# Designs tried in a protein design run: designed miniproteins, single chains. Part 64

Each design is a single chain, and the fold is of that chain. pLDDT is the mean over its residues in the fold that is shown.

## One batch from the design tools (miniprotein)

Design m2360
Fold by ESMFold2-Fast:
Structure m2360 (fold): chain A 61 residues (1-61)
Amino acid sequence: MSGEEATRRVAELLLKDPSASLEEAAKVAVEAGMDEKTARGIAQAVRRAGAEAVLAALRAS
């Protein structure tokens, strides 16, 4: 699975539930096929940038 798909799923989760934990967000990325370390990195990056901003950037791709 691509990192873009994992990033999209994490951003969708955090947009729906902004209070979701970093571990919940990382688990979604793992389910999308990312390894644990990469998944945690994606979750942190999306949380830092903001889920709405990340989804807007992915739509622009």
Scores: mean pLDDT 80

Design m2361
Fold by ESMFold2-Fast:
Formats: C-alpha cells, sequence, structure tokens
Structure m2361 (fold): chain A 69 residues (1-69)
C-alpha cells in the first residue's frame, strides 16, 4: 500500500541520516581521506533523507549521483 511505501521511505531516510552521522567518523577512521569530502557526503545524505521523506525519489537519486562524484 501507499502507507507501507511511505513507512519504508521514512526508514530509508533514517538510514541516510545514519550515513551522514557516520561520514565524519569514517574520515576520523581514515576511510575517507578528505574532511571536505566527508562534509559533502554528510550534506548530500541529509538532503537525500529529506527527499525520501517527501517521497521525491527523483531528488533523492540526484543527491545520490552527486555523492558518487
Amino acid sequence: SAAELQAQLEQLARQLEGVAENAMKAYEAGKIPSKEEAEKLKELALKAAEAARAGDLEAMREYAELAEK
């Protein structure tokens, strides 16, 4: 159902927020060599989470594509 899809998108948004929180921890652990890259990933993950909650899958995809560059 649409309600089940919205619940799944909310869970995905929470997972993306977790990725954002862990981006700086990944930098501190040496998994991301640049603090600037870690900050960019954090920002993009937070924007993707907001798009997921809004059900805007196109915007979420665009933020994910930016994070991969």
Scores: mean pLDDT 78

Design m2362
Fold by ESMFold2-Fast:
Structure m2362 (fold): chain A 62 residues (1-62)
Amino acid sequence: SLVEEIEKILEELKPKAIEEAVKLGLDREEVERRIEELIEGQIEKLRKASLEEQKNALEAAK
């Protein structure tokens, strides 16, 4: 599904986002928790969204 493709892209980007945030002086554990919450929230919203909104989100994630 489109939601699963978006989730995969977000999970692949997660380690890089964490490392960049840590380089900026942010706490690793706090950043990991925050990013996981953001991904979970985004995926939940996408599951309730229309097919068009899911497609647009996938294009934006690339």
Scores: mean pLDDT 78

Design m2363
Fold by ESMFold2-Fast:
Structure m2363 (fold): chain A 80 residues (1-80)
Amino acid sequence: MELQQMEKGLQDYVDRLIQRLRDLDAQDADEAQRFMQATVAVMRKILGQPGQLVRMPLSEVESLVRQAAAKVIEQLRAES
């Protein structure tokens, strides 16, 4: 079904995004921090979480991205 293809596509997208963040952090820590802060702001909006823009480790950014992706997948399932 189309929904399974969309779920797989979103999971593949998340895995690639996290890999890009890891590569960026290894090459340019300041640019990685700017990108991570922007990513966290978007993910917190998806999750409906209040919060200030603070520096956080990549592991916490990965957790937030995966939580937001899971919420999007759940919404896609509910609409199908």
Scores: mean pLDDT 72

Design m2364
Fold by ESMFold2-Fast:
Structure m2364 (fold): chain A 98 residues (1-98)
Amino acid sequence: DLEALKQMMREFVSETAEELIERLVEAYRAGDVDAAVLALKGLTPFASYIPEVEAARNAAIAAIRAGAPLAEVAELVAEVFRLLDAPELAELVRKAVE
């Protein structure tokens, strides 16, 4: 059940989402690409079971590894959360890069 899986993912990360978003942004600003990717994977457990979420996460990882501007990385990460029906987490990402 796709909707149940999305809900489980949102509930799983709800307590740690703000910390992991901050960790992702701080790691990326520091040039620690591997730590930024690890934080994004922690924010998106079970993403491999939802093809559109996996594709969006892979796009975000590719941008991170390519050294894209932080604003572009933030919008790609926000899109992952929109696909998970978590607009509040998408907004936290945008706020974290301001």
Scores: mean pLDDT 83

Design m2365
Fold by ESMFold2-Fast:
Structure m2365 (fold): chain A 77 residues (1-77)
Amino acid sequence: MEALKKIMEASVYIVAGAVYMTLKDYKKAAEYYRKALELAEEAIKLAEEAGDEEALKQAKTEKESAEEGIKEAEKRI
């Protein structure tokens, strides 16, 4: 449950990052993607502790999305 909550929070920050990318506010976009990365890393730890393989896969996907978002935003700063 807790891992899933962090995954959902990470998703919200990824969406916020994407919105700021559209607005060409790349500094804010990178900031929101970094928050998503922190939440995804926390979700990975929680999923590993719980032995929840499905939550672990989802958390890793959120981490990859956040990392790609940071990379794309930083290219434009």
Scores: mean pLDDT 86

Design m2366
Fold by ESMFold2-Fast:
Structure m2366 (fold): chain A 86 residues (1-86)
Amino acid sequence: SVLEQAELMARVLRRAAELLPAAREALLRAADALLELGRAVAAGASQEELDALEARIAAAEAELAKVPGAREALREAHAAVQAELA
């Protein structure tokens, strides 16, 4: 489900925030926005509300692109979360 995907991705972003302090604020904002998006989709929110949440995610991604090591931290975080779910 969309909510389950959002919850998984939020866990990955929160783990990445532990691995890369320089990106912590942006990663946590992205995690919160993704969870809100997943919940909004599940609740049947308006397209305007969904567009606003997607814009928040895009803004967080743009901030993450400026941080060296963000891609590496996300890959390591994803692997760690997947191992925890095994």
Scores: mean pLDDT 85

Design m2367
Fold by ESMFold2-Fast:
Structure m2367 (fold): chain A 80 residues (1-80)
Amino acid sequence: MQGYKNAQIIKQAKDQVDNAKKLAKSGNDDDKKKSKKLNDLVTKQLDDVTDQSNKLGSVSGSGVTKLKNKLTDDFNKTLS
């Protein structure tokens, strides 16, 4: 069951990052602020999944960390 929930969180995180990139490209400063807040929430969700995986001795912990870093980097490049 936990693996399914973690997969859902990862899927939602990807969807939220894509939505945040859409907002960032709108050219509106308010939308850019909203997209940054959304990205911060996604980062926290992925941190929670990584911490939980590490506590349970899961092999997937490092994979989640790499995904989090990639999504954060991709989003920051869109804003820069």
Scores: mean pLDDT 67

Design m2368
Fold by ESMFold2-Fast:
Structure m2368 (fold): chain A 68 residues (1-68)
Amino acid sequence: DDAVRRAVDLLVDAGYITRAQGEALYREAVARGLSAAQLFERVAAEYEKAGRAEAAAYARGLAEDSRA
C-alpha cells in the first residue's frame, strides 16, 4: 500500500511522529483498511487535541489531497 506507506513516511520525515509511532500507525492502518486520507484525518484530530494547530492544518490538507 504505497499511499499509506508514503503518508506515514511523510509524517515521520516532517517530525510530527517518531519512526516507531509511524510503524505502529502503518500496521494498524493496513490491518483496518484505512486510506491515506483517513490516516491524515486521524493524525490531524490528535494534533488539534494537543493544541498543535499548524500541524493539524498541514495533516488535514494532506487528507484532502489524498481524496482527490
Scores: mean pLDDT 76

Design m2369
Fold by ESMFold2-Fast:
Structure m2369 (fold): chain A 76 residues (1-76)
Amino acid sequence: SLLRRGAQLYAAGGILAVAGEIELERGNREEARASYEAAAELYEEAARLFEEAGDEEGAREAREQAEKARANAEAV
C-alpha cells in the first residue's frame, strides 16, 4: 500500500538523518552532507506517498523532517 511504502521511506529517512548526525560529530562533513541530502529525498518521497494515501498529517510530518534534513545538509 502507499501508506506502508511511505512509512518505510520515512523510517529510512530517519536512519540516514541519524547517520548524518554521527558523521558530523566525527568531523566527516562530506558524508554528513550526503546522508542529510539522502534523508531529505526519502522524506520528500514519503510525504508524496502519504498525501496520495490521504494521510495529511503524515505528509506534513514528512515534509517538516525533509526541511530539517535539507537545512542540516546546507549547514554542514
Scores: mean pLDDT 91

Design m2370
Fold by ESMFold2-Fast:
Structure m2370 (fold): chain A 75 residues (1-75)
Amino acid sequence: TSRSVSLAVGEGLRLIGDAIDEGTSVSASDVLDAMAERARELGDERLAESLRVLSELLREGAPLEEALRRGEEAE
């Protein structure tokens, strides 16, 4: 639901903020993995699965557009 999406996005933004504060970098896949874990903790298994699929496709070098399309199909 919208609440799960907002909280999952918040977790991703927190990771990005932590990386900036520490002077490190974080990959899009790392952010998506953290968001997927948060969604699963919230009981939103569909969102968690979509985010995991998106993360895996990006890790395999798929274009962002293809990864987003495949993540939507996992809903």
Scores: mean pLDDT 73

Design m2371
Fold by ESMFold2-Fast:
Structure m2371 (fold): chain A 89 residues (1-89)
Amino acid sequence: KVEELIKKLKDKDPEVRLEAAMELGRIGDERAVEPLIEVLKNDKDPRVRKAAAIALGEIGHPRAIPALEEALKDKDEGVRKAAKEALAA
């Protein structure tokens, strides 16, 4: 299931990527950390980047800290807020 969700993070449909990011955060598997960092940095849809920041906060792995700190400067307010909350958790 985790490997399938990681593949869905690259789906053409932003709703599919959003749902995959949220589910990976809920599962909390560390295998999702690097794929979610890539989404947080590179996804064109701010809703998907926000979901990746929330998911990384839920997983709580220290490898996500540099990417979350960078996301504090994201162009989207929702992404910045999600990154701040993830770092506070």
Scores: mean pLDDT 88

Design m2372
Fold by ESMFold2-Fast:
Structure m2372 (fold): chain A 70 residues (1-70)
Amino acid sequence: MRKELLEEQRKAGELAAEVLYKKADEYEKQGDLGKAASLYAAGGIVLAAGEIEVSDIEQLLETLKKLAGL
């Protein structure tokens, strides 16, 4: 794998995880601990995988919302 592609994957994972963590924090502040926990877990998985593209973040987030019952 090329270095530039590896860096793009890492950045995409970091951005996706940040979006998920911000949404999780929002639900935690609302007292919805179940949704918050699901989104924190999803963010950790996405960050560890590092295999999504920035352009697909919204689609991934919508899929994860459905899985979390949002």
Scores: mean pLDDT 69

Design m2374
Fold by ESMFold2-Fast:
Structure m2374 (fold): chain A 73 residues (1-73)
Amino acid sequence: GEEERRREEEKRRRERGRELLEEARERLREELERNPDDEGVRVMAELMEAVLEGADAERMQEIDDRFVEIMRK
């Protein structure tokens, strides 16, 4: 049924999203290696790692706050 199809589409979408996030993390890691002093890239890589690890909202907020501070400077 439609419920069954929606569940399958959600599963495939989650798998695809995880794959894209892992690719993005790899690219960020390479960018960080190229520009190790780039504070923005470091925070972005840390945020991506936290998302992939299923970090708590509190940790996500802490990383986001640091990102905002960097972007303001």
Scores: mean pLDDT 72

Design m2375
Fold by ESMFold2-Fast:
Structure m2375 (fold): chain A 73 residues (1-73)
Amino acid sequence: SLEEYEKLLKSKSNIAQLEAVYRLLQSDDPEIQVKAIEILSKLDIPEEVKRYLLEPFLDSPDPEVQEAAKKAL
C-alpha cells in the first residue's frame, strides 16, 4: 500500500527511500506517480539517475504526470 511505502521513505537509508520511490513510480495510479516524482526530485541522488527514472514519464498520457516529470528535471 502507499502507506507502507511512506514508512520506507521515512527511513534514513537512501537505498530504502529509492526502493520505495521506485515502487511508487510503477503504480498505475497517476496521483501516486506524481507524488513519487515529487519525492524523487527531493532525494539526494545523482542527477543522471533521476533523469533515467523520470524520462518515461515525460511522454506520459496523463498531463499531471507529464508536468510533474518536467518540473522535476
Scores: mean pLDDT 78

Design m2376
Fold by ESMFold2-Fast:
Structure m2376 (fold): chain A 55 residues (1-55)
Amino acid sequence: MSPEEEMKQLALEFLKRMEAGDLEGALQVLQEMVEKFPDDEVLQRLLDVLLEDMS
């Protein structure tokens, strides 16, 4: 799977979990995205915001 296709799959899974109200599952998917794309500042910012909202 190309990096672009992998990102799309993870983004869809993240959205699905968010729509279901599964914040913990959505957080895990976001963390995986950040680990795979560590230079993506937008993903890191989203992870930080979600962690703050959950605390």
Scores: mean pLDDT 77

Design m2377
Fold by ESMFold2-Fast:
Structure m2377 (fold): chain A 92 residues (1-92)
Amino acid sequence: MEKLKEEIKDLIKNIPELSETAKEAIIKALENLDADKETLEKVKEGIEAIRNGDLEKAEEIAEELLNDENPAAYKAGLLVLTIVELVKEAKE
């Protein structure tokens, strides 16, 4: 778990469209996320899609997480969706 969260944090830190304040808030939300390994792996895939400019894929991953009955998966989906929206806003 900790290693996977560290990998996701490194991915978030390397999104150039995010402000330092946004990165800090997102990382804090990730640290407070009590999610299983499968949920965290989906978060990582979503963040990698954002970094690769594939915002549609990131939104699809977020929607999958948001439709999960697990509250931690729902929160993870909101986190990915928030990053997508911030990246879109920064590119406007």
Scores: mean pLDDT 83

Design m2378
Fold by ESMFold2-Fast:
Structure m2378 (fold): chain A 61 residues (1-61)
Amino acid sequence: EEEKRREQAYQEVRDSLEKAIENAKKRGDEELVKALKEQMEIFDRMRQGKTLREILEEEKK
């Protein structure tokens, strides 16, 4: 049950980020759009069990 709650919370956060990106696009805030997209990608990778440090190190390759 806890894993089920975690997955639902994850999906809700992801949906909120997607809506924030769409709203930022409508406002022409390209800098915020880029930041939100990067945050979503990091969030997705962290959910897969990778640490933030590992994600940042992979980006340097």
Scores: mean pLDDT 73

Design m2379
Fold by ESMFold2-Fast:
Structure m2379 (fold): chain A 93 residues (1-93)
Amino acid sequence: EALKKLYEADEELAFALMALELGDYETAIKSLEKVKEIVKEAEKEGLIDKEKAKKLIEALEEAIEALKKGDKEKARESLLKAQELLNEAIKEV
């Protein structure tokens, strides 16, 4: 059940990356906002360590800000960082 929420976040991150590559920044931002909510819920439930949740949310916020500025390269970098952090969290559940 816990793991299911984190897999949903991983799928949303993959979808955001696809939307970014297609130039659909609005869809990418919406998906990242959903990932942020899942991460906040997972942290409150003790599924993700508080420090890891903080780093992951920071990476997601950097990606959203880059998308709002039209910085595709920075958005991609921040998205990949968020994906790595989420995969680390999933392995520790």
Scores: mean pLDDT 84

Design m2380
Fold by ESMFold2-Fast:
Structure m2380 (fold): chain A 83 residues (1-83)
Amino acid sequence: MAEEERELLRRTMGLAMDFFNEALKAVRDKGISLEEARKLIEEKAEQYRKEHPDLPDEDITIAKGIAETLLETELWARERQAA
């Protein structure tokens, strides 16, 4: 029973990290704003939904939320380190 739920959780966390790393790389390499990075995460989540219609929408939504939280935390920490 719990095995398929654990696999979904692992995939959700992996997806969140992919969204986060892509957005962070864009901020680092292109100098985009936090708002633009959030839009990038939103666009990546929508693209993933279209490519994987068999996956529960809530799992993709959770991955997006985790990625956004990680991005905000990382950028906040970097800003504080620079001060």
Scores: mean pLDDT 79

Design m2381
Fold by ESMFold2-Fast:
Structure m2381 (fold): chain A 87 residues (1-87)
Amino acid sequence: IDKLKLEAEILLSMARLLYLTSPVPEAQEEARKAAELAEEAIELLEKAKSADEKKKEELIKEAEEKIKEAEEKLRKAVELSRKYAEE
């Protein structure tokens, strides 16, 4: 759980950095979506800390899916920013 939370916090930081620094509106939008998904994952992991074992497993699985989606959105934001730099 702590490792997943750290991973989500790193994704959130990276997404926020791209949102602030990218000159590409489409990249900013994907970065914003990545940040929102990472924040949702962090909330799910915090809820998991106080949940019973069965509910904890469900919340962790949901958080893992949110982290995966955040990674995908972050990759899209990087790709869009890269295309701008190659122009």
Scores: mean pLDDT 80

Design m2382
Fold by ESMFold2-Fast:
Parts: sequence; C-alpha cells; structure tokens
Structure m2382 (fold): chain A 110 residues (1-110)
Amino acid sequence: SAAEEIIERVRSIPKEVREKTAKILKEALKKALEAPSEEEADKILEEAEKEIEEKYPGEGLLVAAFLSGLAYKAYKEGLSVEEVAEKYGLSEEEKEALEAMLEFKKKWDA
C-alpha cells in the first residue's frame, strides 16, 4: 500500500536526519501554538519547512509529511501519541514532534 511505501521510505532515511528534522518541527510547533493568530502560526511553520528543506533536501520534508500523517490519523481515530510511537517505532524526538503536531491540530482544526 502507499502507506507502507512511505513508512519504508522514511525508515531508509538516516536516524540522525529524522531526529534533527523532528527537533526543528517540535520547536516550530511550540512557537506556532503560542502565536496570536492562525496566519502567524502558518508563517512560523512555513519558515520551519524552508529550514528543513535547506538542511535535509528531499528527506526532511518527507519525514515532516510522515509525522503530519500520523498526527492526522491519531486525531481522527482517537489514538494516543504513545500507541502511534510504539506502532511505528518512533524515536523520542519524533514522538515529541508528533505530540506537538497533535496539539496544534486540536487548537486550529477542532
């Protein structure tokens, strides 16, 4: 399936790249969660995406998209961050980014 192909592709990315990308995402999401408007939050995330693409071309944004997809699934299916992290073998950094993404989704999309 397409989901299995994405998982395998992300797992082929070096662990250090995945963890560093997750740290950038976590910091940006925490800042975006404190933003006074959705527009300002979106600008913070856009700048983070630019940084990720500049530092890890072709890999970082794939990691970001994967974590965003997991956050969407957790939100829609009522799954805990712990359950998703265990199922997909996420590092602590990836788990923290997923948690921040889920909180961001609850704030602006719920």
Scores: mean pLDDT 84

Design m2383
Fold by ESMFold2-Fast:
Structure m2383 (fold): chain A 66 residues (1-66)
Amino acid sequence: MKYLVTFTGSEEERQKILQQLKEDPHLEVTELSDTQVEVTFVGPVEREIGTVLRLIGDPNVEVKKV
């Protein structure tokens, strides 16, 4: 599944979240702009659910299913 992640926090918080997403072997991350990335999930569904819930709970990002 694909998700659009919009960064709403500081640059420092953006870099930390972006690094975590890029280090996840179950995610393909495409940078669309300085504030938006597209995340494509390539791993198990259980891992996808956990990642999406974590992102929804983060006040520094907005996540939308594409």
Scores: mean pLDDT 78

Design m2384
Fold by ESMFold2-Fast:
Structure m2384 (fold): chain A 72 residues (1-72)
Amino acid sequence: PSTVLTPEEARKLLESLEEETRKRRDELIAALRSLPDTPELQAQIAAQIAKLRELEAKYGVDLSATLEVLRA
């Protein structure tokens, strides 16, 4: 197997990410909006959203705040 994290470790990291995102939501949205609106950045954000949706489905975690920040 080429995976570095166990499913349990991955779930804990995703839950920690979501919790931190909830606490820093306004700050993260402001930071993201300060970035140049380029096709490259838009493509990266879209790819991250797709990946997070897959991880949400795979590990049964709620990443709604993280996804909301990326969509802002």
Scores: mean pLDDT 77

Design m2385
Fold by ESMFold2-Fast:
Structure m2385 (fold): chain A 67 residues (1-67)
Amino acid sequence: VDADFERHRDDYVAGAEGARKNALKYAEEGKIDQATSYAVASALLYAMAGELDKARETLKEVDEKIK
């Protein structure tokens, strides 16, 4: 398997968590464009880490906060 991928998987997850946190923060502030941008970035990073369920959950949580 790709050792570089396994090593950087944790970096992808950490980046996704940071982006998710920012997305939720901006959603609470009513900054829809920024919330959406961070939500998409978080979902992409989770997907790259193989965490598709977390990617979907992040998008749903942000969508619920901005409605």
Scores: mean pLDDT 79

Design m2386
Fold by ESMFold2-Fast:
Structure m2386 (fold): chain A 67 residues (1-67)
Amino acid sequence: SREELDAEVDLALARMYMALGDYFEKQGKKEEAIKAYELAREVASRVDTPEAQRLLKEIEERIKKLK
C-alpha cells in the first residue's frame, strides 16, 4: 500500500539524516550533527512501526551523547 511505501521512504530518509549526523560528529561538527539527528528524529517520528521506534531510541541516544 501507499502507507507502507511512505513508511519505507521516511525510514530511509531518517537513516540518511542519521548518517549525515554521524559524518558531522566524526568531523567534530557538534552543532551540525545535532541538527542532522533532529531532522532524522522528525522524519522517523512520522512512522508508527517497531522499526521506527527502535530508530528513534538510537537517534535520541546520539543527541543525548552530544548535549
Scores: mean pLDDT 85

Design m2387
Fold by ESMFold2-Fast:
Structure m2387 (fold): chain A 62 residues (1-62)
Amino acid sequence: GLTEEQKEEIVKIAQETDDFEKIKAKLVAFFEARGRAEAAAAIRAAKNLEELLLILRELEAK
């Protein structure tokens, strides 16, 4: 699962820009900085915003 602080930071990243590639790049950097290489790899593999949101929901549920 994601901590409440991590969820807040993800929301902040998504609010900073509507550019999918910028959101993806920032989220990859966010998870890599926290040692979550598997999460970063899953986000990097996302092809569109809908797929990215599904990955984030899966990470939140775990």
Scores: mean pLDDT 76

Design m2388
Fold by ESMFold2-Fast:
Structure m2388 (fold): chain A 68 residues (1-68)
Amino acid sequence: TLERAAELLKEIIKEEPDNAQAYLALAKTLFKQGRLEEAREYVEKALAINPDNEEARELLAKIDEELA
């Protein structure tokens, strides 16, 4: 389930706080759950680690579109 996936990803992030892919995966999971503000926070963290991550930038644009 999406909730269990989010729990596992949060555990990975606690162990690997520089894992940009884990932040992006969590943001995508939260976006699917409609948790847009939390998804935005985690996609921003992914971009702080990898600013040139195209998938993260695309997800941020989608979140901002949903919030508008």
Scores: mean pLDDT 85

Design m2389
Fold by ESMFold2-Fast:
Structure m2389 (fold): chain A 66 residues (1-66)
Amino acid sequence: MEELYEEALKLIREIWQKAEEKGILTSDLVAKIAALYIQAVGAYLENDEEALKRTIEEAKKLLESL
């Protein structure tokens, strides 16, 4: 559980860093990053492993789209 949460937060951090380095940190992208963070925190608090896995996959897709 904690390992999945750690992975989700790491991916979210990588998305932010990549977007900032590329100069593409728009309001829309910030909103998407915030939504992923809220999803990860909520899933961790609810002990929902499947929700964390879904958040990780969403984060990976967003990171690949940048």
Scores: mean pLDDT 84

Design m2390
Fold by ESMFold2-Fast:
Structure m2390 (fold): chain A 80 residues (1-80)
Amino acid sequence: SALEKIEEGIRLLREAGLTELAEQIEKFVKDLLEGKVSPLELEIFIGVLRIARGVALLIGDERVAEGLEKIIEGLEELSK
């Protein structure tokens, strides 16, 4: 499911030591599920995560890149 992809992605970010980023993403997902996030805010957030994933790939951080990809896929599924 979309939420399982997001959870797996957050787990990968925590394993990579990005605990603060993982916590911010968890808060965003909670706010999204509570209807507190606009479509524009969701689009901007996904855009920022895509940039972060691109940077992770550029520096060779495969775990962070995989984690971000799973979160992006889950958020895109929730936006349908």
Scores: mean pLDDT 88

Design m2391
Fold by ESMFold2-Fast:
Structure m2391 (fold): chain A 86 residues (1-86)
Amino acid sequence: SSGDYEAALAELERRLAEARAAGDRRAEARALFEIGRVYYELGDYERAIAYYEEALALYEEIGDTEGVLEVGTELALLRIEEWLSK
């Protein structure tokens, strides 16, 4: 339901702003990844990809191998889906 997604996005955007203000790169990457997932569920693949790319870049910057693999896998699958839809 749209109301559930709006509430989730508002909460995740607040968490993202808090993480950025604190300089918590891991929390920032997690919030970006979770925002991307909400956009994926909404069918907004362009925004999902953009948020996944930002999260991936942060996980790579901090050397979080688990985060890189998780986000990288979802991003790769979404890009393949987009390419196959041509």
Scores: mean pLDDT 86

Design m2392
Fold by ESMFold2-Fast:
Structure m2392 (fold): chain A 65 residues (1-65)
Amino acid sequence: SERERRQRVLQLAGEAFALLKKKGIPVESVSSADEALQKLREIAEKTGDPELRELVERMEAVREA
């Protein structure tokens, strides 16, 4: 369902934000799955972090499913 897809994207976003916090990369609070995905894409592009890129790609795949 749409709700379950949003929940899964938020779970993956949580993993990505936890990774950023561990690496000391500052992030602003987000209120939606779309906002989280957009913010994480920007950070992945700027940092070139392969682990973050994989999480973003997984979030996009879940979103499109």
Scores: mean pLDDT 75

Design m2393
Fold by ESMFold2-Fast:
Structure m2393 (fold): chain A 99 residues (1-99)
Amino acid sequence: LSPELERDIVAALAYMAGAVLRLEAARSEDPAVARALEELAELLFRIADALEAGDDEAAREAVEELLRLAEEASRDPALAEAARLARLVAEEALRLLEE
């Protein structure tokens, strides 16, 4: 795949993951869980926006923050799957940024 197409795919994955987590936040009865899901979603959208803008510095900063929050979230069983999804997207973004 072309580097441009790979960037578009990773950005799309980040947007989709963010949208899914925001939807789960809206359905959550636990305010702390909802807040954590919204924070993860915000960082996923930030990664997508930075990748689309070609702002690799901003993308890397957002990935680092997402990995930190995902590690913290992984300690809560209610957030374990969301944290894993966030980590997978962050790892794909890092692979792209290494190029």
Scores: mean pLDDT 87

Design m2394
Fold by ESMFold2-Fast:
Structure m2394 (fold): chain A 96 residues (1-96)
Amino acid sequence: GELAIKLGKEAIADGEAGIRLGEEALKRGKSKEGLNLGIAAALRGIGGVFLGEKALELVKKEGKDEEAEKLAKKGIALGEEGVRLGMEAIKVAVDG
């Protein structure tokens, strides 16, 4: 129970970070590459938040801890990819 909740919250946090970095990249530059990476970062971040929230729902409403842990881990991976793409987008947006 506790692990699934922790991982779900981590997926939401990582996803929100990916969205913020993607939005920052979109504000800083107008290069096509920076825009594409910023959009990709935001979409991955949204996916991380969605899966994290779904994982928390599975624990709290259905007691499906194992399914929740699997969804949360997938959400973390999407959120982390969002952060990576968002950081790269910021670099390209400034340099392009």
Scores: mean pLDDT 84

Design m2395
Fold by ESMFold2-Fast:
Structure m2395 (fold): chain A 88 residues (1-88)
Amino acid sequence: GPLSPEELEELIKKAEERAKEFFDTYWGPALDLAREAIERGLTVEEVAKLAKERGLSKNQIILAVTLVGLEQRKFDEAKKVIEEIKKE
């Protein structure tokens, strides 16, 4: 059936919130850092450094760097940082 643009946006928001509920306990710190980094215009290298200083796990650091790299369209820089993290 036809959905209004507002109804579609509401469904997308609810799907996002449900996805967050399933992984918030583990991924929450990575998502919070990615959001902070995007708002502050931090580089993927600065995100990796802050994540390490804050005691995030390797997988959490990789997620934060990936999200920031995607938003900034810095794919090669993000990939390089992720490969360096994987070697640790």
Scores: mean pLDDT 83

